Designed miniproteins, single chains, continued (5). Designs and how they scored, part 92

Each design is a single chain, and the fold is of that chain. pLDDT is the mean over its residues in the fold that is shown.

## One batch from the design tools (miniprotein)

Design m19412
Fold by ESMFold2-Fast:
Structure m19412 (fold): chain A 61 residues (1-61)
Amino acid sequence: MLSFEELKERAVAFARMMATESGVSEASLVAYFRREAEELGFSEEEIEALVKAIRETMAAV
């Protein structure tokens, strides 16, 4: 039972952690959260916003 806001917050937190620790690529993290958002029934617009948030977070580190 995840809201889109909760999923996005969780994705950004993981992106920030993984960017500093290594071992997980941006592409892998994007693929994981995209799949989870699709399974939870979020819209393509919401999925694109989620992917953008992950990429922006990874780029900021």
Scores: mean pLDDT 77

Design m19413
Fold by ESMFold2-Fast:
Formats: sequence, structure tokens, C-alpha cells
Structure m19413 (fold): chain A 110 residues (1-110)
Amino acid sequence: MPPLQVLSNEQFFELYEKTVEILNSSDDLEEITKKLIEYIKENPEYATAITVIFVAELRKKGWSDEEIQKVVDALAEAYKEMGYSDAEVTAMRALAEDEEFIERVIKTIS
């Protein structure tokens, strides 16, 4: 997984808007997650940023820890399929599960 990039405010809000558009495209979290994975495959340089924004939005909208964990598991499988190492997948999980970090992201996007 690429490291979290230094994004301009414009780049960050473009990724945010697209991620939120995907999240609001369906009431089915599995369908939403599949769409997000395709977006990440099209934009692999932003995979970490997209993942973090998506998890933050799920938490902000009140999705359960169990549902968020299912999303993180699906993303981890997708990253392995994309050729990311076990260490890179573990790093992605660590960021997605870092409650303090995700709460800081929520404050940024709120």
C-alpha cells in the first residue's frame, strides 16, 4: 500500500467528494465496498487516502464496528489481489483501526 500522500486541499476534497458519492450510491455496504475497490484500482496512488476517508465517513455516519471491520477485511483482500505485501496490508489495517487517527480525519472532513 502506498504511504499516505501529502495532498493539496483541492486533491483531498476531490477524493473526499468521490468517496462520499460512492458511499451514497447504495444502501448495501457490500455493493458500496465493491465500488470503492474499483475506484482504488483506478487510483492506486491514492489507495491509503481513499481507505482512510471511507472508514472515517462510515464512523461519522454511525456504521457499527462490525460492519466497518467487514469493509476493512474486504479492502485487505483486494489489496492482496492488487499485489500489495502482507506488511503493506497490515499497515492499512493499522491506520483504518487507529481510533485516534480516524477521529482526527473525521474532524478534518466535518
Scores: mean pLDDT 77

Design m19414
Fold by ESMFold2-Fast:
Structure m19414 (fold): chain A 91 residues (1-91)
Amino acid sequence: MEEVKKLIEKHGLIGLPIVGAVYVTLGRKLVETSTDPETIKEGERLIELGRKLLEVAEKYTKELDEIAKIRNKEEAEKKEKEVTKKAIEEL
C-alpha cells in the first residue's frame, strides 16, 4: 500500500490508469518470458501493484467523472484535490 500511495502522490489519480496498465503489462511479460525465479517473483509483484492501482483509479474515476460535470472550474479543481487526498488517506 505504501508504494501505491507514493505513485498517487507522483502521478495523481488521473495518471493511475496508465501507470497501472504499464505495471500489469510489464509484470506479465516478466512472468511469461523469464526463467529467473527472482524476476518472475518481481513480475508477479508488479502485476499485483498494477491491479491495485487500477482498482483505485476505477473507484475514483467515477468521482472524477462527476466532478467533470461541475461548471465552476474552481469548485471542480477543489473537489479533485479533495478526492486525491481521500484516496491517499484510504491507503
Scores: mean pLDDT 78

Design m19415
Fold by ESMFold2-Fast:
Structure m19415 (fold): chain A 82 residues (1-82)
Amino acid sequence: LGILYLQEGKYDEAIKAFKKAIELKPNFAKAWLYLGKAYLGQGKYDEAIKAYEEYLKLASPDDPDRENAENEIKRLKDLQEK
């Protein structure tokens, strides 16, 4: 659903869609991951970090996207320390 908006660079629409997905399925870890990507696309780094952190709290320990989310959090925090 929101993935199409994300792929098209329609980040405001993507954010709304993923927030609605989270409201309907609060434990849907992937919705938090995509919400983080949408915030990142808008340059909203603190919101992206928070969304990725929520994804990591909800995601299975063996989810293959965990390493990518952890790396993105580290990269974004390093970028903001300037």
Scores: mean pLDDT 80

Design m19416
Fold by ESMFold2-Fast:
Formats: sequence, structure tokens, C-alpha cells
Structure m19416 (fold): chain A 96 residues (1-96)
Amino acid sequence: LTLSKEVIEKAQELAKRNNGKLTPEDVAELARIAAQEYGLDPEKMAEAVRRGLELAGKKEVTPEQALLAIRNVLGAMKQGKTVEEMAREAARALEV
């Protein structure tokens, strides 16, 4: 699963405005865009990444972490996984 150049560039732009970090709201916005590009439910995608960030205990993430989490959630969503399963995949991508 490949993220678009648009999603990657937007992640970098948002991080530039916030000391190199993305908030949960920023990650949710990127997740909605990625989901829409694949014809998937943008609000389920946003909810899954927010829950994943909470499970991982992350208040802020780098663009690289956000893009990895979004890519993993997209893969799970395409497989018909539940929001809870998608959130766990996001959290696993964010584990230190």
C-alpha cells in the first residue's frame, strides 16, 4: 500500500508549523485524505488513528511515525478489520 505524494507533502507542511511534530488532529486530517484516495470511510480511518495514538500514549508524533501509522491502518481497513483492530495496528507502528 502506497501513500500519495499529496499526503506525504501535507504531513511535512503541517509539521513545519508545529516544531516538527503532528497533533492527533493533524494525523486524523491526513488519515481522512488517505482514506478518501482509496475510496474508504474517512471518519472510521480518523477514529482508528486517534485511538491508536491514545493506545500508544502519544500526544505528538513525527511525520514519519504518522505516515507509518496511517499506512498500517489503511492496510487493515482494506482487509475489513474493525476500528479496534485498526487502532491496535496504528499503536504497534508507534511503539518505541
Scores: mean pLDDT 85

Design m19417
Fold by ESMFold2-Fast:
Structure m19417 (fold): chain A 70 residues (1-70)
Amino acid sequence: MKEEEHKVLLLIVAAKIMAVAASLYDEEAAKRALELVEEAERALEEGKLEEARRLAEEAIRIANEAIEKA
């Protein structure tokens, strides 16, 4: 259980870093990614590990797309 929480937490941290980096290229996409990070953090606090993981992965995807377009 704790190991799965740790993996989700690392994904959320990665998503935050990627979203901040994306803000240098696309403020709108970065804001969307950060909103998903906030939702992922809430899901993690509620014990919804799978939902938190999906939200964090989606945030990373959006941030990566913004950086790739630059």
Scores: mean pLDDT 82

Design m19418
Fold by ESMFold2-Fast:
Structure m19418 (fold): chain A 61 residues (1-61)
Amino acid sequence: PLELLQQAAELAAEAKRAEAAGDYATASRLYHEAGVLLRQAGMDEEAAALFARAEELEKKA
């Protein structure tokens, strides 16, 4: 679970950087990948928040 949380944190950090750069397509993909890892780690609420953000950014891509 710690390794999944670390990978999810790294993907979320990359997603935030892509979002700040206006790369909404990349940010959406990375947030979705981070959410999948959080869900696998049992962090369902945090995963749902990242999936929601990914969907909103996908609309802008």
Scores: mean pLDDT 84

Design m19419
Fold by ESMFold2-Fast:
Order: C-alpha cells, then structure tokens, then sequence
Structure m19419 (fold): chain A 79 residues (1-79)
C-alpha cells in the first residue's frame, strides 16, 4: 500500500489524523518537508480503534518513503 493510500484509509475509515513530531501529515509531500536525521515520534488521533496491521502498513510505507525509523509511536482514541 502506498503512503497516500494508507493516509487516505486512516482519514476515511478511522477519522484519523497522523502527526510526526507534532506536524500533521496529509500527503506524501508533507513527508518531504520532514528532515529526519534521527527519526521521530508518530502520533495518531482517531475516532475509531486502528487495527495493528494498519499501523504496521503505515510504518512500512514511511520507511519506503525514506523516513527514518521512528523512535516512538503513540495513539489516542477520541470520541
């Protein structure tokens, strides 16, 4: 799954927002503005529980897009 496909899935199916080091990521272009030297923290805010496989797919898509492995992951369920 491409990074754009998984971001769209998170937004449409889970009403989720993805943040990396406090910056909201809506597209692959937002990732290009992130200059990670050491990795960062991924934070997901959603209105529905996100399956662990979707999180794994997001992490793999970020790695394939050239983002360094994150140093942490957090999720928050709002609703």
Amino acid sequence: MSIQEILDLLKTEYDAKVFIDGREINSEEDLKELNYKTGGIIHIVSKKPIPSQVVVDLMNALREAGIKPPIGFTSELTG
Scores: mean pLDDT 74

Design m19420
Fold by ESMFold2-Fast:
Structure m19420 (fold): chain A 60 residues (1-60)
Amino acid sequence: MLDETELVRILSQPPVEPERPVEIDPARLEEVARLLQERFSLPPERALELAREILTKLAL
């Protein structure tokens, strides 16, 4: 799992479009989205989008 500093760094970067669809584990997606909601007070929809982006960047 990413530390808090790494997470903030990833969120500060411009959105990355993956060159191809990346399969993301739903359990990990939910976990990261929960973390974003708790630490950054994001709405669930936005947290889910950012969690997907973070996991996609990690898969690259």
Scores: mean pLDDT 70

Design m19421
Fold by ESMFold2-Fast:
Structure m19421 (fold): chain A 91 residues (1-91)
Amino acid sequence: ADELAKKAVELAKEALKKAKEALKIARNAKTEEQVEEARKLIREAEELLGLAEIHLALAKKVGASEELLAEARAALEEARAALAEARAALA
């Protein structure tokens, strides 16, 4: 139970890292290749975020502690916000 919540936090933090990297590349992109790299990182962040959401849902179902569930929700919200910012930079 708690291990699933911890995994959700880990995956959400990795998604956040990739989303922030995508944003940095997108803001400084001067070539089509740099835009494609940012899009690739966004897709990787989306995949990790999806996995984090699945792990959080499973952690909730099997009775993980509310403290760890709250930590996982906070990490997911931070990752979603960063991902939205990265997507907006390429729009």
Scores: mean pLDDT 86

Design m19422
Fold by ESMFold2-Fast:
Structure m19422 (fold): chain A 64 residues (1-64)
Amino acid sequence: SEEIRKLILRLIALKLRKIGLELELERLKEEGASEEEIEKLEKEIKELEKEIEKLEAEIEKLES
C-alpha cells in the first residue's frame, strides 16, 4: 500500500530525528548547558517519542 509506505518512511525520518536530538542532548550536558536548555530538548524528545508511538500504532492497524 502506498499509504503504508509513506507512513513507514515518515517513521524512519522521525526515528533518525530522535537520534539526532539525543546526541545533541548528550553534547549539551557535556558542555554544561543551562537546566532550561536541557529541559527544552528533553521535552522535544518526549513529544517526538509520542509521535513515533502513535505512528507505529497506525502502521500496525493498517497492516492487520
Scores: mean pLDDT 86

Design m19423
Fold by ESMFold2-Fast:
Structure m19423 (fold): chain A 72 residues (1-72)
Amino acid sequence: SSSLEKKLKEEKEEYEKLREEAERKAEEYERKAREALEEGDLKKAILYDAEAGVYRILASSSKLAAKSLEKK
């Protein structure tokens, strides 16, 4: 049972790590989108904003997965 608990904890930590990485990537692309808008490059701004959106979805999904492993 302690071995199973360890595996479950490790899987949860993997999803939490994925969430953190996705959140960092979202913030990076959101910043790049703002910089592109300031430069007047609407096309780059839209592309970076779309990438940020994908990472926000990944972060949300990873958070949900981690919480599902926490529920008893």
Scores: mean pLDDT 85

Design m19424
Fold by ESMFold2-Fast:
Parts: structure tokens; sequence; C-alpha cells
Structure m19424 (fold): chain A 66 residues (1-66)
């Protein structure tokens, strides 16, 4: 779920790992080192909203749009 996805991203950031949040259309990918998790949302607007939410709460997160 998006909630579990966000929790995983928060856990990586809390460990001090650099986190990259990539938005490609309706798809959001969170990467930390060699690990990544991808979620597909109903729309690009929903994907951008999730990426913004993750970046707002995670100081080590960088958002990339494609």
Amino acid sequence: SAREFAAWAAAQSAQGRPVTVTVDGATVTVSAGDESVTVTLPSEVAALALAAELARHEPNATVVRR
C-alpha cells in the first residue's frame, strides 16, 4: 500500500540513507542504495502528491521528475 511504501521510505531516511524519490507519470520509485520500491498510483497528480509528502517529511530525500 502507499502507506507501507511511505513507511519504508521513512525508515531508510531515518537511518541516514540518501533517498531518491523518482516520479515518472503515475509511478513513484523510492531508491536507497541498491534497494528500490515502486508504486503505481491512479494518476500523475496522485504520484506528485505522494512524492511531495515523502519529501516534506524526509530531510534526506531528493525528488526527481521524469
Scores: mean pLDDT 76

Design m19425
Fold by ESMFold2-Fast:
Structure m19425 (fold): chain A 57 residues (1-57)
Amino acid sequence: SEREELSSKLSEEVKEVNREVAEKLREIGEIVDKAIELMKKEGLSFGEALEKAGAKK
C-alpha cells in the first residue's frame, strides 16, 4: 500500500538522523574505551588516559 511505503520512507529518514547522533556517541565511547585500556596498561588516572587517548574533541 502507498501509505505503508510512505511510512517506511519516513522510518528510513528517522533512522538516518538517528545515525548521525549514534555516530557521535560512538566516537565518544571509543575514546572512553581507549582511555580505560590505557588506565589498565599504564596505570594512568582517568583524566590523563583521556588526554592520551585523544579526548580533545
Scores: mean pLDDT 71

Design m19426
Fold by ESMFold2-Fast:
Structure m19426 (fold): chain A 68 residues (1-68)
Amino acid sequence: DPLIQQAESLKASVDHLKSQGVITQKQADEINKIVDKGLEAAKKGDYETAQKYLDKAKKKIQKAVKDS
């Protein structure tokens, strides 16, 4: 499932950024919550909604990294 793989990849990226001190735990929690919403939509077969949430998570990661 490409969307599940994308969600797992995003969570791995968030964990890496948190471990490197680039983002805070609060930022990691906020991004992971958005990823989880995308993952739940994917599990329901709502792939359009899943992709929108995963795209939001990507933008949040980019912003958090810039704001660091």
Scores: mean pLDDT 83

Design m19427
Fold by ESMFold2-Fast:
Structure m19427 (fold): chain A 84 residues (1-84)
Amino acid sequence: MAEEEAIIEEIERKVRETIGEEAARIVREIAELLLKNKKQPLKPSEVERLHKLLAEFIDLAIEKKVDGETVREILDELVEKIEK
């Protein structure tokens, strides 16, 4: 719990510094849904929300002209570090 929250806070901070506060909020919601999925299967509405959040994050990164490798790194870090 505490360790996973620290990882989420670090990723959120990195996103806030590179893409902005709105993207940081989206990334936190993604991370929270991924953590919930580790404990119990997500509801269909939660899977739909996760999909929408991922799309909004990518769109914001494109609008802010963040390179695709940075976007991929952030998403990979969310999946890998929350999983571990």
Scores: mean pLDDT 79

Design m19428
Fold by ESMFold2-Fast:
Formats: structure tokens, sequence, C-alpha cells
Structure m19428 (fold): chain A 60 residues (1-60)
């Protein structure tokens, strides 16, 4: 589900994973995240902590 994917991505961002690592991991979870979206999420997370709602919106 989108909620489970958003929680997973948020956890990976908090763990300091790269955009490429997030994309590879999420593809293995049957929820592929485009590299451009993963790069945007990593860049935003570097500016400050993201909420679950923000991650969910960017994955939609």
Amino acid sequence: SLEAAARGVLTLLEAGMTAEQITAFMTRQDFPVPLAVARRLVALAAEGPLTLAEVRELLS
C-alpha cells in the first residue's frame, strides 16, 4: 500500500540511505520509486526531517 511504502521510504531516509539505495530497496518491495523522486526526497530530508504525509504526497 502507499501508506506502507511511505513508512518504508521514511525509515530509509532516516537511516541515511542514498536515492539509488532507496530505489533499489523499494523495487525489491514491489513498490518501485523513480530515481528522480528518490533524489527529491533525499534532498528534502537533507534540509530537515520529513513527515509521513510529505513522503506519501511525493510518492503519489
Scores: mean pLDDT 85

Design m19429
Fold by ESMFold2-Fast:
Structure m19429 (fold): chain A 89 residues (1-89)
Amino acid sequence: ARAAELARVEARLAALREEIRRLEEEIKRLEEELKEARKNNDKERERELILRIVGLRLRLLGLYLEELLLRRRAGLDAAEAERRLEELN
């Protein structure tokens, strides 16, 4: 059933949103640490933090794209279902 498919998509979107939120919080924490490392002229720590932030941002981009594609697919499927229901009236 279409409703069961949408329920599975919603569950997956909820999991993706939670992972995105956790990564955004981690990036924000690392950006604050980077700011302190720069104030303290700790070049080794600065480099370590920059590389970690870049890695997390690449992962976040992947999750954002997956969420966007899932939402778009669910939206397109809902529009098609509505058209089919209108044709039955």
Scores: mean pLDDT 77

Design m19430
Fold by ESMFold2-Fast:
Structure m19430 (fold): chain A 67 residues (1-67)
Amino acid sequence: SAARDRANALTTKTVNDIITNQPSVEEAQKKLAELKAELAALGYTATFELDVENGKVVGVRATVAPA
């Protein structure tokens, strides 16, 4: 579905941006909150697990599902 494809594309883009920039946990959480709001508008929900090293986010595990 178009909504599912867009949800996956938005998630992939946001996760890649976070991994590339390795922001603080606070900054990563702000970006992920924005993603959650966009996903909710598409009828999706998401949960995230962050891998943190020296106060920087070095990995993100995202689970996206219909709301």
Scores: mean pLDDT 88

Design m19431
Fold by ESMFold2-Fast:
Structure m19431 (fold): chain A 101 residues (1-101)
Amino acid sequence: KSTVERLMERYAEEAKAAVEAGNLFQATMKVAAILGLGVRHGLDPVPLIVEALASASPKTAKTIMDQVIRLARQDEALGRITPEEAARAIEMAKEAEKKVS
């Protein structure tokens, strides 16, 4: 596995621990980081996001994913990512949300 894949796996473990601790802010930030790394490096982040959110209720998973999508749109508005990167991030976030239900 690449260094990026190992970092994404670490963020998934951290996100899972944050969900279990009820720390939704930390969970959201780690999921957003997994998504951003996946988009930037052409890796599929969906399986890791699904694993990270597996212990979350559907409502909690939706709350986290809605905030992750909002962060991607904000990054696009601020010119930090391209419109194409934002669209890909939102598509993958919606796929992950469907799979955690």
Scores: mean pLDDT 86

Design m19432
Fold by ESMFold2-Fast:
Structure m19432 (fold): chain A 93 residues (1-93)
Amino acid sequence: DREKEIQEKLKRIEEAVKEGRLQLNEAGRRLFELALRGASPETLLELAREDPSVAGMAFVLLSRDPGAPEELLLETAALAQEYGQQQLAKRLQ
């Protein structure tokens, strides 16, 4: 039962967040759910474009998908790098 397995994995992710073993915002939770349900690489990138805070996580998930186009991997990596640079700039000012 694929749906039952997905729900059990999502429950374990929520338990890890509740226990402090994993730090995830709402977009991060949505990204994991979409990835577990077999969402396209384009869908994961779209979520990263809407919330760049999850771009690093989206890049890791896409890098494990042999069907993910290189162009989407590079764009997701660029979003993660840009977000990291913006956060660093805010701390140094």
Scores: mean pLDDT 78

Design m19433
Fold by ESMFold2-Fast:
Structure m19433 (fold): chain A 71 residues (1-71)
Amino acid sequence: MEYVRRVSEAIREVLSLSPEEAKAYLLELAKEDPEVALSAANFALLHAKLLGDEERAALLQEVIDEINAAL
């Protein structure tokens, strides 16, 4: 499915970027496809929490909140 492919690609991109770059990437993606951006952000947030990456987790939560506020 195109959706699954796009979410998988977005997750890989987010995990390869710095926290700040990941935020910028996801906010830009959300302008085109907020559902893909939210799915990727939620996965990355869970991953960051499991790793204890507090900075990344905080920025990802902020991104999720901003995307939801814009819907």
Scores: mean pLDDT 83

Design m19434
Fold by ESMFold2-Fast:
Structure m19434 (fold): chain A 98 residues (1-98)
Amino acid sequence: KTIPEKSLEAEVLAALGLIALSLGDLDLAKKLLEEAVELAEESGDKKVLAEALAALGYVLKKQGKYEEAVEYFEKALELDPENEFARELKEEAEKKLA
């Protein structure tokens, strides 16, 4: 049901996107994570897609786009309800909107 090559490529791009984010390059992080989401969708791997969506939400949160970030974390949790990263970041983003 999954395409392993696309799933692995999506995981690598998501990891690179988070590294770019940690280095302060939000534009590069967003581009890498958008590509990771596309590949994860094509792979059919719900867990990898959830991880990529949560990471993209984290970039949006860092940009101050809290409402959009919450939407991405909600999508990630729909795909993988046990995604701790998405859950914690959603709580933080919601606190900024309160």
Scores: mean pLDDT 83

Design m19435
Fold by ESMFold2-Fast:
Parts: structure tokens; sequence; C-alpha cells
Structure m19435 (fold): chain A 62 residues (1-62)
């Protein structure tokens, strides 16, 4: 996964309201935290649309 892809994932996730982002560059896996389920669903859709992302996991913040 490229540096530009990582930056795009981070910018997209935080713009959609993510509270945390963790990226596994080698596997193309993205783990995200969101304040609520609606925010989580929007982040998953937006980040999952980015080329090079193979898996997205979004958890609601406790």
Amino acid sequence: MSEETIKRIEETAFAEGATGVSIDRDRGHVSLSAKDRETAERIEEAVGAIPGVKRVTVGAAL
C-alpha cells in the first residue's frame, strides 16, 4: 500500500468522523473507531471504496 493511499485513508476516515485509524500496509487492512453505528457505516463505505483497501473493520467507541 502506498503512502498516498495511507494518507487518503486517514483523511477520509477523519473527515467522516473516525476517532481512531490503524492501517496494516502489508495486508491492506484498515481498523477504525467511530462514535456511533451511522458514522461507522459511512466510514466503512468511504474507506472501502479506496483502491488498495482489501478489508475494513469499524468498531463503535465505547
Scores: mean pLDDT 78

Design m19436
Fold by ESMFold2-Fast:
Structure m19436 (fold): chain A 75 residues (1-75)
Amino acid sequence: SLLALMDEQIAAMEAQGAPQESIDFLRDVRATVRAMIEAGASPEQVALALEGAAFSATDERVRAILREAVAAIRA
């Protein structure tokens, strides 16, 4: 699932010693995505939210993770 993939990426960033700000940003995005899914948001609504988060992210790793998640949803 999308949430499981995000959890794996968060764990990978933690293992790599990524900045706490980057880890916290990705955790906040994951929490928002979970809330959207629980509220019945469509895959496209989730993809748009992830695109918005990617544009706001300062860490290239976080941007890459979010863009990959969008691509996976739209495939």
Scores: mean pLDDT 86

Design m19437
Fold by ESMFold2-Fast:
Structure m19437 (fold): chain A 88 residues (1-88)
Amino acid sequence: ISPEEARRLAEEAREEVARALGSEEAAEHLLEAAVALAAGDYEAALEHAQKALEIRPDSKAAWVAVAAALRGLGREEEARALLEEARA
């Protein structure tokens, strides 16, 4: 997916993700993380995913986004440990 396509998909999903998370702020950060992941910007993806997780620590999607960003940065052991803690 191109960054432009990822942005459009994120905008389309915004309402549904906000409803699922119960927070528009957490949804915005999670969707920004998804767009950054699609662009290969793993540092930005990690920052946004961590902010979503701070707002919703019970969100499996936020934990998965943090793990995906860590994996993109080559930090695969940390990604595996994080997913274990998430009890996913």
Scores: mean pLDDT 79

Design m19438
Fold by ESMFold2-Fast:
Structure m19438 (fold): chain A 55 residues (1-55)
Amino acid sequence: MEELVYDPETGKWIPKKELEERLVERIKKARDAGVEITNPEAQKKLEEYEKKKKS
């Protein structure tokens, strides 16, 4: 029922929605650690989740 995508961190196929949530959490952790997020796709996903859940 859900689209499955490959998760490179775990090497497993997971629902696309879960991958997106995991990616956003990883981006937040990297930003909090002082890493600059230069990937435009990563920035877009972070902004979309911030708009919905408001950190």
Scores: mean pLDDT 69

Design m19439
Fold by ESMFold2-Fast:
Structure m19439 (fold): chain A 66 residues (1-66)
Amino acid sequence: MEEEKLKEEGDRLVAEAQRDLDNSTTVEAGARVAGRYLRKAQDLGNYEAIQRITRVAAERLAAKRA
């Protein structure tokens, strides 16, 4: 089913984004990581992945600003 493929793809992108965001040492580096994964999700047309990556990026970048 197409929805199942989008979910699997989104889960993979979110997991990769979380790992790369956690490994970024600065807010600037984290913002670049977030931009890359958001672009990948947009190119794939996976709106749920875009929303999930946006949330993860916001949480991780807020932590780095402290």
Scores: mean pLDDT 78

Design m19440
Fold by ESMFold2-Fast:
Structure m19440 (fold): chain A 88 residues (1-88)
Amino acid sequence: ERDRRLLERLKENFKKAKTGLEMEIYTALFEIAWAIARKYGSPEELREFARAAIPLVKEMIEEAKKRGYQEVAKTLEDILADLEALLA
């Protein structure tokens, strides 16, 4: 739950971003969180992270596309693919 709340806060900040730079910063923070999870997380912790992250990343992809930030959307789509592969 704690990690889910952190990811939810990242998503909300991403959606409130006023500039593309801010969206890129929050995307980078998500990438860092995922890298840390993969380095230190157990298989079950990684699945919990993926279950929490997938719906949030999908919302972030939609917001990036809506605002025309295709590069941000593509980075998030790559993250989404990794998360979904983990649960397959």
Scores: mean pLDDT 82

Design m19441
Fold by ESMFold2-Fast:
Structure m19441 (fold): chain A 112 residues (1-112)
Amino acid sequence: AAPSAMELLMALSEEEQRIYGAAVAELQAIFDAWEANPDMPPEEFIARVVAVLERLADALGIPPDVRARLIAELEARLRAAIAAGASVAELLDLVMAAVTEMLRERYRRRQA
């Protein structure tokens, strides 16, 4: 069975939980900036999101190949969604789905 969100978070160390919380807070600030600044280029928004996720993946010990794949998939989805006029909520769902997949990879590696 797939682990629940609570099981994924509880599998993190206290330090990893702090890093996760900081990453989520930074993502929220990026989304707040995106909503407040209609002239922000999409590539700037995407670059800011990617930078947070790369740091989170490194902190969680996600292998470089898995990290590169997850980030490339998210970048492609964010570009397509923004071009289609997706809402802030839809963009946030895409980003949080990628974060959840990183937590699942971290969980799988500890179960091995």
Scores: mean pLDDT 86

Design m19442
Fold by ESMFold2-Fast:
Structure m19442 (fold): chain A 63 residues (1-63)
Amino acid sequence: ISEEQLEEIAKELGVSVETVKKFYEELKKKKFPLTVEEIKELAEKFGVSEETVLRLEVRLSRL
């Protein structure tokens, strides 16, 4: 994944590029699709809504 792709996703979802990078590393360690428990855990960890976690998952899985 390129820096430009991370910047576009960050801008689209209103989060920092650093947040997208860290989320992407966490997502690579997990199986797709994320479980309800994993979505809740990531939302709490990154301080975002569960909806934002789902949007990040969709965007990063498609690239």
Scores: mean pLDDT 77

Design m19443
Fold by ESMFold2-Fast:
Structure m19443 (fold): chain A 107 residues (1-107)
Amino acid sequence: MPVELLKQIGARDAEGFAKNAEATAKRYRELAAQGDPEVAAVYQELADTSEKAAGDARSLAEKLRNAQTEEEIKKYMEELKKIGDEFNAATARADAWVAAHQARKAA
């Protein structure tokens, strides 16, 4: 694949992830405001984690645009995948914990 096309795809994917992580952070900040202090703390931590992931992804998008070799592009895309995998795992764990906590309180 041409280097220029790889850069464009990688940067677009990194920007897309950053936008999604920013939206997720906003959602968790809103959920944190709903009044259960234990649940609020989990959502605040997840919002902070999401904001950091968004920042890291935006940094990778810039690095991808400035990449000179296919090896650099591959490295940054692997870093983006790790950020995405860690973010998805953290979100899934937090959502499962909140659901279980709320179910116990409702029972």
Scores: mean pLDDT 84

Design m19444
Fold by ESMFold2-Fast:
Structure m19444 (fold): chain A 66 residues (1-66)
Amino acid sequence: MEDALVKLMELAGATEGAREKAQGVVDGSLPASVEVAFMILAVGKLVEEPDNEELKKALDEVRKLM
């Protein structure tokens, strides 16, 4: 889950601290709203870039772990 969430955050433009944020969500130290916010950003970016297979894969991996 952490690696999939890190990849999603990076593709959504959140490169700095992506791994730390993913770790916080998994450990419960960060609210689930952080994960949801990045999923919403990733979906918005996918609307602009419908052929972005890497973003589609990252989003699918996070969804499979929910």
Scores: mean pLDDT 64

Design m19445
Fold by ESMFold2-Fast:
Structure m19445 (fold): chain A 56 residues (1-56)
Amino acid sequence: LSELMDEYLEALDNEDWEKAKELRDEILKKVEENNPSLVPKVEEALKSLEELTKKL
């Protein structure tokens, strides 16, 4: 998971929104496998991060 998060942050830094979307989906899938109740919160956090990076 930490490796996926690192790739996700790198994709955001490079403004590679398509790759960031794919990595977000993969992260959410891993979260769902381990703790399904956290999926909505993690999804909201990741989308918020994407919105913040788009404004930079």
Scores: mean pLDDT 78

Design m19446
Fold by ESMFold2-Fast:
Parts: structure tokens; sequence; C-alpha cells
Structure m19446 (fold): chain A 78 residues (1-78)
């Protein structure tokens, strides 16, 4: 489904963002986390629309991880 594909891509982008962050590439990490947050948010909306509570919760967790990653990376560039 579209929601499952968006969630899978969001998870991959969080992992890529984490790797960029570990390498000290904070600008790249911010971009990856931002894309992950956008996809996870859309996945959550789609899961909610179809009444898939478990999917919506999983997508929301990925969204929170992406937002926290982005904020943390932004603080490194301050």
Amino acid sequence: SEADELLARARQLVEEGDKAYEKGDFETAIKLYEEAANLASRAADLYEQRGDIDGAVEASIVLIKAIVGKITAERKLS
C-alpha cells in the first residue's frame, strides 16, 4: 500500500540521516530527517484515514524520531 511504502522509505531516510549525523555531516542529516518527517507524516495520515491504528502509531514514532534527529543536527550547526 502507499502508506506502507511511505513508512518504509521514511525508516530508510531516518537510518541514512543517523549515518550522516554520525559522520558529522549535519547539513545532509537535516535534509534526510526533513524528508523522512514529511513521508512519515503522510503515512500516518493514510493509516488514520483507513482506521489502521497500529500503522498510524508506527508512522508517528518514525515522525518523532525524524523531528528529534533534525532538531539535534540543527543544534550542532548553531
Scores: mean pLDDT 92

